# Designed miniproteins, single chains, continued (5): the designs that were tried, part 65

Each design is a single chain, and the fold is of that chain. pLDDT is the mean over its residues in the fold that is shown.

## One batch from the design tools (miniprotein)

Design m18385
Fold by ESMFold2-Fast:
Structure m18385 (fold): chain A 72 residues (1-72)
Amino acid sequence: SKKEEVFEKLEKEAEEDLETAVKLGVVSEEEAEELKKKIEEAKKLELEEGIKKLVEIQVEIGVKELKQVVLG
């Protein structure tokens, strides 16, 4: 289904973005573990709620990245 395809895409993007953020030092190891757990929890939710959770995770990563750029 289209929702399943969206979920799979968002899951991969969130995992890849998190790996990149860790490698670049944008997030701490503790923050990375917390975000990884949130991705795992999204997989346990119903499809629509899982999609919403993955979007929230992506926004959180993006906010951390912007903070790093602005604050150093």
Scores: mean pLDDT 80

Design m18386
Fold by ESMFold2-Fast:
Structure m18386 (fold): chain A 85 residues (1-85)
Amino acid sequence: MVKYKILSRETLPNGVIIEKIELEEGIILTTYSNEKYKAASNLEVAINNLKAAIKAGMSKEERISVVYEYVKNLEAAKYIVEKLE
């Protein structure tokens, strides 16, 4: 499980939830989800895709790329890959 602290949370009128979270000192990313549609957050999707990439035997660089596509933060992507083995 990736540990983080919530720095801010905002819920938009359309039900979109935007959170700024800190994974490690200085590693901040924006997550988004939708309460009304019960959509998984970009972080949850990134973690699920990382687990699939690990199972498929993808390289470390490919795993980082897979996570980056959802979180759009390279330091956060590297940190998530490192913490999930």
Scores: mean pLDDT 77

Design m18387
Fold by ESMFold2-Fast:
Structure m18387 (fold): chain A 66 residues (1-66)
Amino acid sequence: SSSTLRTAEILGVLVAVDSIKEGLSKEEAVQKAMAEVKRRFPDLSDEQLARVREMAEKAVEMVLNS
């Protein structure tokens, strides 16, 4: 559902940003975020997971460029 995808995107962003604050690299932060998203939302399609990854990557880039 649309609500499930939005919740997954929010989770991905929060985990990725928190990981950057903990000192992880962009790649490690996104990987950790995607692992948590897949664990909590195992039924997401590859296309939905790609959208979550893109949102997490953009959020990390915004934090690192601020």
Scores: mean pLDDT 87

Design m18388
Fold by ESMFold2-Fast:
Structure m18388 (fold): chain A 62 residues (1-62)
Amino acid sequence: MEEEIDREVKTALAEIYLAIGRLAAQKGDKEGAIESFRKALQLAKDDPELVKAAEEEIERVR
């Protein structure tokens, strides 16, 4: 499998989960927001900016 394509797909999914988490947080769904941000962290392990963004959003929602 093409490693570059796999990495791009994971980054895109991580960004989608970050967006879902932010939307859940706006609705007051803290549990759903944290779950989505944790999924973003799992997918974005190779992207330090996305990892940091997800970690900061989790701390903000707690």
Scores: mean pLDDT 78

Design m18389
Fold by ESMFold2-Fast:
Structure m18389 (fold): chain A 66 residues (1-66)
Amino acid sequence: MEERKERLIEELAEELYVLEHSDDVNVQIAAKLRIIGLLWEAEILGFSEEEIQELVDRAKERAKER
């Protein structure tokens, strides 16, 4: 479970970093779609809404450290 959480956090952080640092609207749209996909994957894996919010918060912190 922790391994899956870490993977989701890292992938979310990558896309959040792209959203913050890209000036290309098409790249931003692609990153947003990938984030939506990752959130749906977390739901399918059985994470609760609260757990998904925790993953997003941890991903945001990780993106800031890049």
Scores: mean pLDDT 81

Design m18390
Fold by ESMFold2-Fast:
Structure m18390 (fold): chain A 123 residues (1-123)
Amino acid sequence: EDLAKKLREEMKEAVEELDKAIELARQNPSLSPEADAHLARAYYHTRRAVELAEEGIKTGDPELLEEARKHFEEALDHAQRAYELAKQNPDNAPLAEELKRFSEELQKAIETAKAYADEVRAR
């Protein structure tokens, strides 16, 4: 399995789901400031993880892939917190579903980044 290609595809899906979640949050006046803050943190950590993962793929550096994994884990924690807050209001059901999809793609990226770091170390 081409783990570099798989990681890039999973990162692309995660970013697409995050962009949909952000757009839904902007359209929803019932979203709490706490949920907005968690979504902003999920965005920051996802962007940082993608930058680190792309550099790790390019340079073959397993430490960059591990740092990317840590940022994906931080993004996942914030996405899950935003999901728990969003689901408290039925008006936020589309946002909650999108945050769930985003979390699923982040989980895939975390596992693939770990597997790819382990593969690079074995070289």
Scores: mean pLDDT 88

Design m18391
Fold by ESMFold2-Fast:
Structure m18391 (fold): chain A 84 residues (1-84)
Amino acid sequence: MMSEEELLEEAVRIAKQIDIDHVALAQKLKEKFGITAFSLPRDLTNAEDLKRMAEGLVRGNSLPSVREALELILEALKELLKEQ
């Protein structure tokens, strides 16, 4: 089981590999999971910016926790990586 810190670290690692911005991530989250990102980070390779995005997803979509929001972000990033 991955901790919140491990999920955040893995998401940052994948974001660095795909060179994709927060707009592409927000669109994938909406398309794949039906969740809307209201707070978009400037830099997906910044852990604090990704955490703020996850907190925004919790508030805007009634998700149970930041950890679950990070799991959805990680899955969206994996889909974007698969497309490259």
Scores: mean pLDDT 75

Design m18392
Fold by ESMFold2-Fast:
Formats: C-alpha cells, sequence, structure tokens
Structure m18392 (fold): chain A 59 residues (1-59)
C-alpha cells in the first residue's frame, strides 16, 4: 500500500540521517527512495518527510 511505502521510506531515511550518510532530511528521503527502489509522488514525499520529522522529535 502507499502508506506502507511512505513509512518504509521514512524509516530508512531516519537510519541514513542518524548514520550521517545524508546531510539534510530531504537528502535522506531521496537516498532512502533510491536504496529501496521506491518512487514517491511529491505529496507522498512530503508525507515521508513529516513522518521522518516526527520520528526525530520522539514521543
Amino acid sequence: SDDERIERVAARAYLLYAEGRAATLEEAVDLAMQELGLSLSPEQREEALRLFRRGLAGV
């Protein structure tokens, strides 16, 4: 599903950013899409960025 694809990209982006493999949140999301072989629409990419930012903030 699209939600699962978005969540997988956000989770991978979090790991890449935490490891220092990406300098920005946007770069981390783009690298995550490349590594997973997934392509997101602009709207889905924005949602992945929102989930990624929420993960960084913690709960």
Scores: mean pLDDT 83

Design m18393
Fold by ESMFold2-Fast:
Structure m18393 (fold): chain A 64 residues (1-64)
Amino acid sequence: SAQDAFNAGLEALQAGDTAAGVAHFEEALKLDPNFRQAWFVLGGIAASRGDAEKAAEYYAKAAA
């Protein structure tokens, strides 16, 4: 499920594997494009990487 993929992404982030975390969040959004929490977390990751444009895009999707 999208929730299971999202939870796997959070576990990957806790382990320090940001690339695996992103892949799991992308899978969650493939299963449910309206899974706002995954958009929000991807926005936070983009912001932490200095990608303000991508962060704004993901946050907009999370707020919709």
Scores: mean pLDDT 86

Design m18394
Fold by ESMFold2-Fast:
Structure m18394 (fold): chain A 91 residues (1-91)
Amino acid sequence: MSRQQRQQLTQQLNQIATDTGNQISSQTPLGSQVRDALLSAAGLLGAGPGGRDSARSIVDQAISQVSDDVGQQMRGSFDQMLQIADQGWSQ
């Protein structure tokens, strides 16, 4: 995987994290924690497959502090980020 491909992957993951964080920030007083958790996960996944478990742990911790509805939205976005990361890492 080239340096440019890694940068593109990280940008795609950061965009999903930012869009999701902005969308759900109006639904919870913990919007900043949600955004920061997803951005941290994006950075870990962008670095490579070794970051997967750490990224999931950060997201799961944030989900435990929010409503079920917000938690389901976070899980959906994180699963989308994982699919994109898996495709990126295979190159």
Scores: mean pLDDT 78

Design m18395
Fold by ESMFold2-Fast:
Structure m18395 (fold): chain A 118 residues (1-118)
Amino acid sequence: SLREKALELLREGKEYLEQGKYEEAAKKFEEAIRLLEKEAPDSKELAEALYNLGLAYLELEKYEEAVEYFKRAIEIAEKNGDKELLARALRVLAAAYKELGKYEEAEKLAKKAEELEK
C-alpha cells in the first residue's frame, strides 16, 4: 500500500513536470522519495524519482539542490547496472554543473555519459 502510494505520487509528479508545474512536481517527488527510501531503498523507482526531482529543481534554477538529487540517482543507477538511467543522470548533472560555472566537472560527466551510450 505504501509502495502503491509512492508509485501514484511518481505518476502525479511526472504529470506536473509535463505541465511545467515544477514546484508541485517537486513536492510529489519528495513525498514519493520519502516512502521509497523506507520501502524500497536502491530501487529503480527511487532512482527515477530522484532523477525527476533533480529535473524539477533544475527547471526552478535551484542548481545546487538539483546536483544533490542527480548524484543520489547516479549512485543507485550504478548499483543496479542501469546504464540508460546512469547516462541520463550524468548528462543533466553536467548541465547543472555548467549553470554553476563548473565547466571542467561538466565536461568529465558528459564524456562518461557518451561512453555509456556507445
Scores: mean pLDDT 89

Design m18396
Fold by ESMFold2-Fast:
Structure m18396 (fold): chain A 67 residues (1-67)
Amino acid sequence: MEQIEVKITGATPEQREELQLRIAKAVRDALDAGKSWDEIYEAIQKAADEFAAEHPDIKVEVRRVPA
């Protein structure tokens, strides 16, 4: 299994929680749709990009880490 690391800089605790909830929903929706691991990664990246677009002062980085 691969682990996905999401690093957020400049966020409040509430903004960090919001991003985590968005990512959790994106992963759940992708899994429920029977999507591949690459598609799950794309869903996580999309959620992070959308959150960063709403919060231009926040930096979000998504990385794949082998487990």
Scores: mean pLDDT 78

Design m18397
Fold by ESMFold2-Fast:
Structure m18397 (fold): chain A 100 residues (1-100)
Amino acid sequence: SEERLALEAELTFALMQVHLAIRELKEGNFDAAIESFELALKTAQRALELSTDPEVQELLQKAIEYLQKAIEAAKNGDFDTAIEYAEKARDLLAEALSRL
């Protein structure tokens, strides 16, 4: 229960940071968006370490992969691709949260 609450907090924060990063990209705040994605990535990695459910772990591993791809795309100036990968990561993080 306490571990579940910690995992829920980490997932909620990661989701908020992904949503913020997508907004920042759309507003042209590219450096801020990259920082928000990097914070979301670190938080998702921590959520993975806290998770013991194999289905939640698989969702988090996929979300981490898409966050890494979003960061790479954003750093390369491919903001449309960065948003697409970020939305995939957002959906996976939301699904992981719903399974807690």
Scores: mean pLDDT 91

Design m18398
Fold by ESMFold2-Fast:
Structure m18398 (fold): chain A 87 residues (1-87)
Amino acid sequence: MKEEEERKKKEEEIKKRIQEFKLRVQIDVGVLQVKFAVHRYTEEERERAIQELRERFLKELDKMAKELGLTEKQYQDLVDFIDREFG
């Protein structure tokens, strides 16, 4: 039993899950922007759609943070990432 190997595997899994989360955020934001370009949305409808998607990812981040035991810094870095992608 090698505790160092188990620690490295856990760290690798956390990094992979974070990368997959970031990719999903970028894809869904991109899809939403394509919808805004193809369909006629009012400014109010766009703002609402953006806010609903952002809230969905913040809820997913909260669940992931609890599941993976994310540090406060890792959690805040991901909140900042979401704010950049939606701002």
Scores: mean pLDDT 82

Design m18399
Fold by ESMFold2-Fast:
Parts: C-alpha cells; sequence; structure tokens
Structure m18399 (fold): chain A 88 residues (1-88)
C-alpha cells in the first residue's frame, strides 16, 4: 500500500541517519539539532499516511536496534513529541 511504501522509505532514511551519526562521534550541537529536525520531518511525512502508534512502533524498533547513545537520545525525543501529539 502507499502507507507501507512511505513507512519503508522512512525506515530506510532513519537507518541512513543512524549510520551518519555513528560515523560522526564528535557532532556539534548544531549538527545534532539538524539531525533531530530531519528525523522529525521524516516522522511528519510518515504521519500523512500512517497512525501515530505505527510511527512510534517504527521509532522504538530503530531505537532498540541502535547502539549509538546520541542517536538513541534523538529518537527518544522524537517518540516523546509524537506521544504528546497523539494524546492532545
Amino acid sequence: SHSDMVRQGGNDQLNQLQSYVSSHPNMSPVQVDNVQSFIISIGNRMSQYNSGNSIIDTFNTIQNNSTNPTFQSIISTTISIYQQNIQA
């Protein structure tokens, strides 16, 4: 489905960002903020075709498979934003 294609695209982009963050251990605060903003934009695109719970499940899966603490922190912040928006 179109929803599945958008979700898969988001997953692929998130995995690429994880690789980027893992290869850049000395990221500046500005670079971290840029990655955070990009992850939020990926989530927003996914939300056009997917439920908030489906997006949170996707982010939790990516976070649980990550070994990078910076990336895990960024994903945790994104999950919190989407959880807040679902309950509003």
Scores: mean pLDDT 77

Design m18400
Fold by ESMFold2-Fast:
Structure m18400 (fold): chain A 63 residues (1-63)
Amino acid sequence: MAKEEIKKELVKELLKTNNSMPESKLIELAREKAKAMGVTLSDGEIRQIVLEARIEAGKKLFE
């Protein structure tokens, strides 16, 4: 799913920055990725993906 692909990209960036990337930058990246994939997402959907990406990155950092 397009949302899952966007989430994976955000997780990669969060892992690179030790989960320190600001939320505004993650929202910007999610919007850019959605546009590149030809997908229209609401502000709420973008924010939900960002939240899920932070949770997933946190779990991976606990590995």
Scores: mean pLDDT 79

Design m18401
Fold by ESMFold2-Fast:
Structure m18401 (fold): chain A 93 residues (1-93)
Amino acid sequence: DPEERARNREAARLMARAGAIGREAGELRKNLDNMTPEQLRAALERLRAYEAELDAAAAELRRLGDTVLADQVDSQRAFVRDLIAEIEAKLAS
């Protein structure tokens, strides 16, 4: 089915991007204690952009009918949101 294959390719593309965001967020988390306040502020801007991108990706996956993958992207977004809160707490101290 050509339409099913097209939907599967788009879902795979969205998941690959979500995975890349998750890997970058994971590396940022490992390095938080070694980062300057300027680097932490730059990381916050990137993570807020990534949170919005993951929200859009989850919405698109639901539109495509793939609620399981959308829930996986929402889990990645929750990780990014937790990391944002951790960085904000470090900058407030």
Scores: mean pLDDT 90

Design m18402
Fold by ESMFold2-Fast:
Structure m18402 (fold): chain A 57 residues (1-57)
Amino acid sequence: EEARRAVDEIVRELAKEGKLDTAVAVSQAGRDYLAQNPEVTPEEARRVAEEAKAAAD
């Protein structure tokens, strides 16, 4: 699923930068959104991940 892959890429980058708390927050928000919206586009999933990242920062 491409939407899940987009979220996973952002989480991986955050973890690589040492922002583990932010990575966890983005992962949780992304998984929750995907569970509620199984037809979500990769672009929508990415926006959710970016908003979670901004909120955690």
Scores: mean pLDDT 77

Design m18403
Fold by ESMFold2-Fast:
Structure m18403 (fold): chain A 111 residues (1-111)
Amino acid sequence: PPPPTLTQSPSSLTVKEGEDATITPTASADVGSDVSWWFQKPGEEPQLIIRNSSTRVPGVRDRFVGSGGSGTTKTLTIRNATLEDTGVYYAVSGAYDPATQGQGTTLTVVK
């Protein structure tokens, strides 16, 4: 079967330092818990920050919160945003072959 689509909402978001940012990918089919989150800083390679919907990669700060265990809808919340959080966030599901990547959400953090 074709892989499901991942649609991230919003496509872009601007928050002030200290505010929370929330990104919600919706899959066109059930992806279980097999959603990872990747963060790409401007000019850098993408870095894995969350695996299996809610498991933070060692060294990632606890203010990055993934939720939405099983099903079609997941959420990434960036609590108390800092300027270093500015960049593009990608949801990726390996539940189907080939893996599916969302379109990305551009987060801009301002003073």
Scores: mean pLDDT 83

Design m18404
Fold by ESMFold2-Fast:
Structure m18404 (fold): chain A 63 residues (1-63)
Amino acid sequence: SLSAEEQRRREEELVEKLAEEYGISREEARRVLEAQRRGFENQDDKEVVEEATKFLLEVAKKA
């Protein structure tokens, strides 16, 4: 299992990548990721949360 520090670092890297890729602020990317994490509060699979977050950002961008 990843340490809390390593997990936090990965989340920060993900926030930066999402902000750059979708043209949103880091604050917005962090809020979307956090909201998805709450929706999957019983899910340990970070890939599922990341994939769901990307899906929602794609839908929002196209809407």
Scores: mean pLDDT 66

Design m18405
Fold by ESMFold2-Fast:
Parts: sequence; C-alpha cells; structure tokens
Structure m18405 (fold): chain A 73 residues (1-73)
Amino acid sequence: SKEEAEKKLNEGKRLYQQGKFLEAEKAYEEAIKLDPNLAEAWKNLGDLYKRYGPRDNGEKLAEEAYKKAEELE
C-alpha cells in the first residue's frame, strides 16, 4: 500500500542518516516494490547509488533511478 511504501521510505531516510547505507538501500527498494510510483523513493535511491553504489555501475544505477523519479513528477 501507499502508506506502507511511505513508511519504508522514511525508514530508509533514517538509516541513511545513520550511515547504514546497505540497510537504507533495502528499505528504498522495498518502498519501490510496494509503490513503484513513489518518486521520492526513486530519487533517494539514486542519491544513495551516486554516493555509495557499486563501484562498477553505481553511476548508471543512479541515472536510471533519477530518470524514473523525473518521469513520475
């Protein structure tokens, strides 16, 4: 549900602020799974990938997430 997705998004934001980037990533992914139209979750996932994503494809993953967030505005 939208409410459950927003709860996971907020959990991810809190984990990100605590430096728990892997746990934040999982929370954002769960938020998107519950509501793939939640633009803010895609944007936050993009920010996470840009700063702390996989070394070989983090930039690409961030670009894809940002594009999805922009399309959902």
Scores: mean pLDDT 82

Design m18406
Fold by ESMFold2-Fast:
Structure m18406 (fold): chain A 92 residues (1-92)
Amino acid sequence: MTLAEAFKSMIGTTVTLILPDGTKVELTVVSAEGNRITLELRAPSKEALDRAVEALEAAFRRQGGKVVSREFKETEDGYVARLEIELPEKLA
């Protein structure tokens, strides 16, 4: 089973990530095409968003993934990051 297949089944699904301090970060799978996935993260603070993005990118890099693009936006309700990640063809 590939990670891309798993993420494709979750397109439009939002998963709540809980940071060690109890802060909630929402992760939505926006798209999955071949080995490339687009994820959107929403957090109540820039610090929480940066920590969640760092942890997620580190997890993907450990599995042989690559970060293709990273975009940040501030909103009235908090902070948003959009990540495009290239997944490995085989898990490390």
Scores: mean pLDDT 77

Design m18407
Fold by ESMFold2-Fast:
Structure m18407 (fold): chain A 57 residues (1-57)
Amino acid sequence: GPPALSEEEKERLRELEREGVRAVLAGDEQAMQAAIDEIRALAEELGMSVEELRSQL
């Protein structure tokens, strides 16, 4: 299976997901895109797809 995330990495991912949801609810497209881009960057740094990264939550 994909490599396991540390508790710190899981908390960072949860924070980014919360930021994305808040941005969507506020209609802040720029903040939403920033959260998406940061999640993609985290996935790339960890050698995982975004889908694999999200499956760790």
Scores: mean pLDDT 78

Design m18408
Fold by ESMFold2-Fast:
Structure m18408 (fold): chain A 77 residues (1-77)
Amino acid sequence: MKAEAEELVKKGEELSRQGRYEEAAQYAIKALKLDPNNERAKELAFNSLSVLRPERQAEIGQAVLNNDLAKLEELLA
């Protein structure tokens, strides 16, 4: 649960360093499903989605703050 979320965050951070932002965002959202208050997962989701959808950064920030996983998945699609 917490440990599994941390593993997902570490993998997502590695993918982000490789420029694989879509996959990084997928891992961040998976981590947030397991641990909704994981600050590193929130940061990873915000940063990855902001690279993919810079014009929607305000919506991404609001979805992260509200733990709106459905909106984060929509923004990734």
Scores: mean pLDDT 84

Design m18409
Fold by ESMFold2-Fast:
Structure m18409 (fold): chain A 56 residues (1-56)
Amino acid sequence: SKKAYLEEVEKRINEILHETNEELAKMQDDSEAEKVIAEGEERIKKALNEVKEKFK
């Protein structure tokens, strides 16, 4: 269902954002922040694709 699809997407995105924020909070400087953000973006893309496949 569309509602279940949206709920799964929101859950996965929120989990990734939370984990990315925790990794950023551990940094002493901003030198690696771009890398952590890029890794978070790739995880979001992967999660969206996985949810799409699950609800086909």
Scores: mean pLDDT 78

Design m18410
Fold by ESMFold2-Fast:
Structure m18410 (fold): chain A 86 residues (1-86)
Amino acid sequence: MEDGKLEEAIKEYEEKIKLFPGDHKSWHDLGEVLRKQGRLEEAIEYYEKAIELNPDYSLAWRNLGKVLEEQGRLEEAKKYYELAEK
């Protein structure tokens, strides 16, 4: 009821990732859902995976940095933004 829809979305994306671990879009989408639940550290890990699979996927690079900035972890956010330029 409260977060039931977000939890279902997480399970759907987890299933896609297990079937297609190379699908960077699914990793990013799961990160977005985790961020909406306030699970920022997990969201960071999933954005990082999306970047690893497709370094041209700029949304994942930006969202990773944004989540870290939101947490006040500016040093780490800068490092991820640097990865976006590599």
Scores: mean pLDDT 78

Design m18411
Fold by ESMFold2-Fast:
Structure m18411 (fold): chain A 89 residues (1-89)
Amino acid sequence: SDADKLYQKGDYIGSAIKYTQQAIQKLQQGKNDDAIKYLQKSLKYAKKGGAPKKAIDLIEDSIKLAKQGKNDQAIQKALQALGLLKKFK
């Protein structure tokens, strides 16, 4: 049903939000490998939930910056993605 599709979308975006929040916490702790894993999970669920391209691009940019050890910039991109995901939900 259309309601089931809306619930699934909400669950996927909700998961993307939670994983983005966990990634930000790990980046703040300097746990970059854990943060990258959470950002990759966020990206997977954001795509499944049909998130806007801008939110997807910001998660991908955050992953690239985290891989470079640019944690403050990675956090900034992840926070921007989080704002868009929360507004889209």
Scores: mean pLDDT 88

Design m18412
Fold by ESMFold2-Fast:
Structure m18412 (fold): chain A 96 residues (1-96)
Amino acid sequence: SDEEFLVAHAERLLAAARAQRAALDEMIAAGAPREEVLAAAEDLLAGLGSQIRTLEDILAELKRKNAPEEVIRKIEEILEELRAMRREVEELIAAL
């Protein structure tokens, strides 16, 4: 169904963001140069911004179509995790 597809798409976006964040954390742990860490963090921040906008559009469409509350909550939970990660990456960039 369209709803199952949109949830699966949101879960794939979250998985991609988590993988990119893990790679950034490994780069920091390995003592990568500040410029390389900053570039990776800025790339992740840009990706998170695009993913959040995409999921906000999906959430608006699901609400307009009166989708089941369980589906709406799932997308909202994924959005909150991406927004939390964006704040953490912004704080990391500010500390570099």
Scores: mean pLDDT 91

Design m18413
Fold by ESMFold2-Fast:
Structure m18413 (fold): chain A 75 residues (1-75)
Amino acid sequence: SDLEKGKKYLEEGNYAEAARYFGEAIARDPTNAEAWLYLGDALEKMGNTKAARAAYQKALELDPDNEEARRRLAS
């Protein structure tokens, strides 16, 4: 899946490819909170902190019990 490919690129440190695959996962299912969370992580690693925070906020809107998204936004 695009989500799984994105996670592999994120693990390898290829943040641009990771963001692309997470973006494709979101295009197929914009309610996938996990894809928004990982997109935020890729954007943060790329230094795009504003875009990362927006992605984390979207993840939390979709899944209010997402502790990872809350932790990212609290720091």
Scores: mean pLDDT 88

Design m18414
Fold by ESMFold2-Fast:
Structure m18414 (fold): chain A 56 residues (1-56)
Amino acid sequence: SLEEVRRRRKELEELIKRFIAGEISPADFVSALRERGGLVTEQQVLDYRAKVAKEG
């Protein structure tokens, strides 16, 4: 359902916020994204977090 999709999206957004806040390790974050069908490397997520921090 559309509600199911929206719930999954919110769960992903919270996971990203936790990663940016440093509450979850890069390895655990990559594992969680791969479970959701995402293909990312630990280095890519580290680069993303560093870029977000630089932009303020």
Scores: mean pLDDT 79

Design m18416
Fold by ESMFold2-Fast:
Structure m18416 (fold): chain A 71 residues (1-71)
Amino acid sequence: MDPETLEAEVRAALAVMQYAIAKSSNATPEELKEVAERVRKEAERLRGINPKAADYLDQVAKELEKYAEEK
C-alpha cells in the first residue's frame, strides 16, 4: 500500500472511532446520522484508492446509522 494513502485511511478511521466512542452513549440520532454521512463520504472517496479501506468505513457508517435509528 502507498504510505500516504495508508496514513490518510488510518487518520480517517481513528477520527471516526474517537468521535463514535466519545458520543456513542449520549449522542443524539441526528448527530450519529451526521457522523455516518461524513464517514460514508470518506468511504466513497477512498473506494477508488483503496476499496478495502473504503469497505471498512462503509461498514462503520452503516452501524452508526443503525444505532441512530435504534435511539
Scores: mean pLDDT 68

Design m18417
Fold by ESMFold2-Fast:
Structure m18417 (fold): chain A 63 residues (1-63)
Amino acid sequence: DEHYREGSRYLAQGDLETAKKLYEKAIEEDPNNSLAWAGLGYVYKRMGEDEKAKEYWKKAREL
């Protein structure tokens, strides 16, 4: 998935808003993409939204 791959690249570079949008697009294209759900969790963790990060990581594990 190109959106997942791009999102991970921007997350590594610290561009959290762009990474978030790309992971959201990856989930929109494939709602069962557990890696994209986990990636969005890491974005929220780095934004300081720990509870939201836990929610997305739980979603990733359930897929």
Scores: mean pLDDT 85

Design m18418
Fold by ESMFold2-Fast:
Structure m18418 (fold): chain A 95 residues (1-95)
Amino acid sequence: SMEELRERLLELVRRISELMKKLQEAKKAGDEEEEKKVIEELIELAEELARLAEEAGVEEAAELFREAIRKLKEGKVEEAEELLSKGLRLMREAL
């Protein structure tokens, strides 16, 4: 149902916000091991977002989340954050 998709989106948004804060803290502390761990968790969340977008029929958002995964794997975290934000905006507008 659309309500179940919205609830799943809200939970994923909450988890991303928590991980982004954790990533900023790790960067500020110079903790490269923690940065790597948080980036891996962000990749897993972006994969869940891409699946949710495909399930919801929001193909443009799914493509943005897949590109964000690519940027995260390349260490381009700031570019990935912009792509995640755009994808999340499209998901909110569609649901």
Scores: mean pLDDT 86

Design m18419
Fold by ESMFold2-Fast:
Structure m18419 (fold): chain A 89 residues (1-89)
Amino acid sequence: LIEDLEKLKKGIEAAKKAAEAGDSELAATISRILAQDALSTGDEEVIKKVVPLLEKAAEAARAGDMEAAIKYLEEAEKTVEEIIKKLKE
């Protein structure tokens, strides 16, 4: 799980860079793939807290709303970091 979450965090960083560059198609595609990866962890907290943020980021990016996409990606990254921290205690 921690390894999967660290991989998710790196993916979110890539999606944020795409959104910051204004690449809506890449930002939306990465965010959608990350949402699927998050679902595949089977972790209840990840599914309930991270997946909706990644889905909203993908939808915002697809709509061309890069400001909203970046906001959702930042919230997803922070949420993933908090879950990792909790698991390491």
Scores: mean pLDDT 81

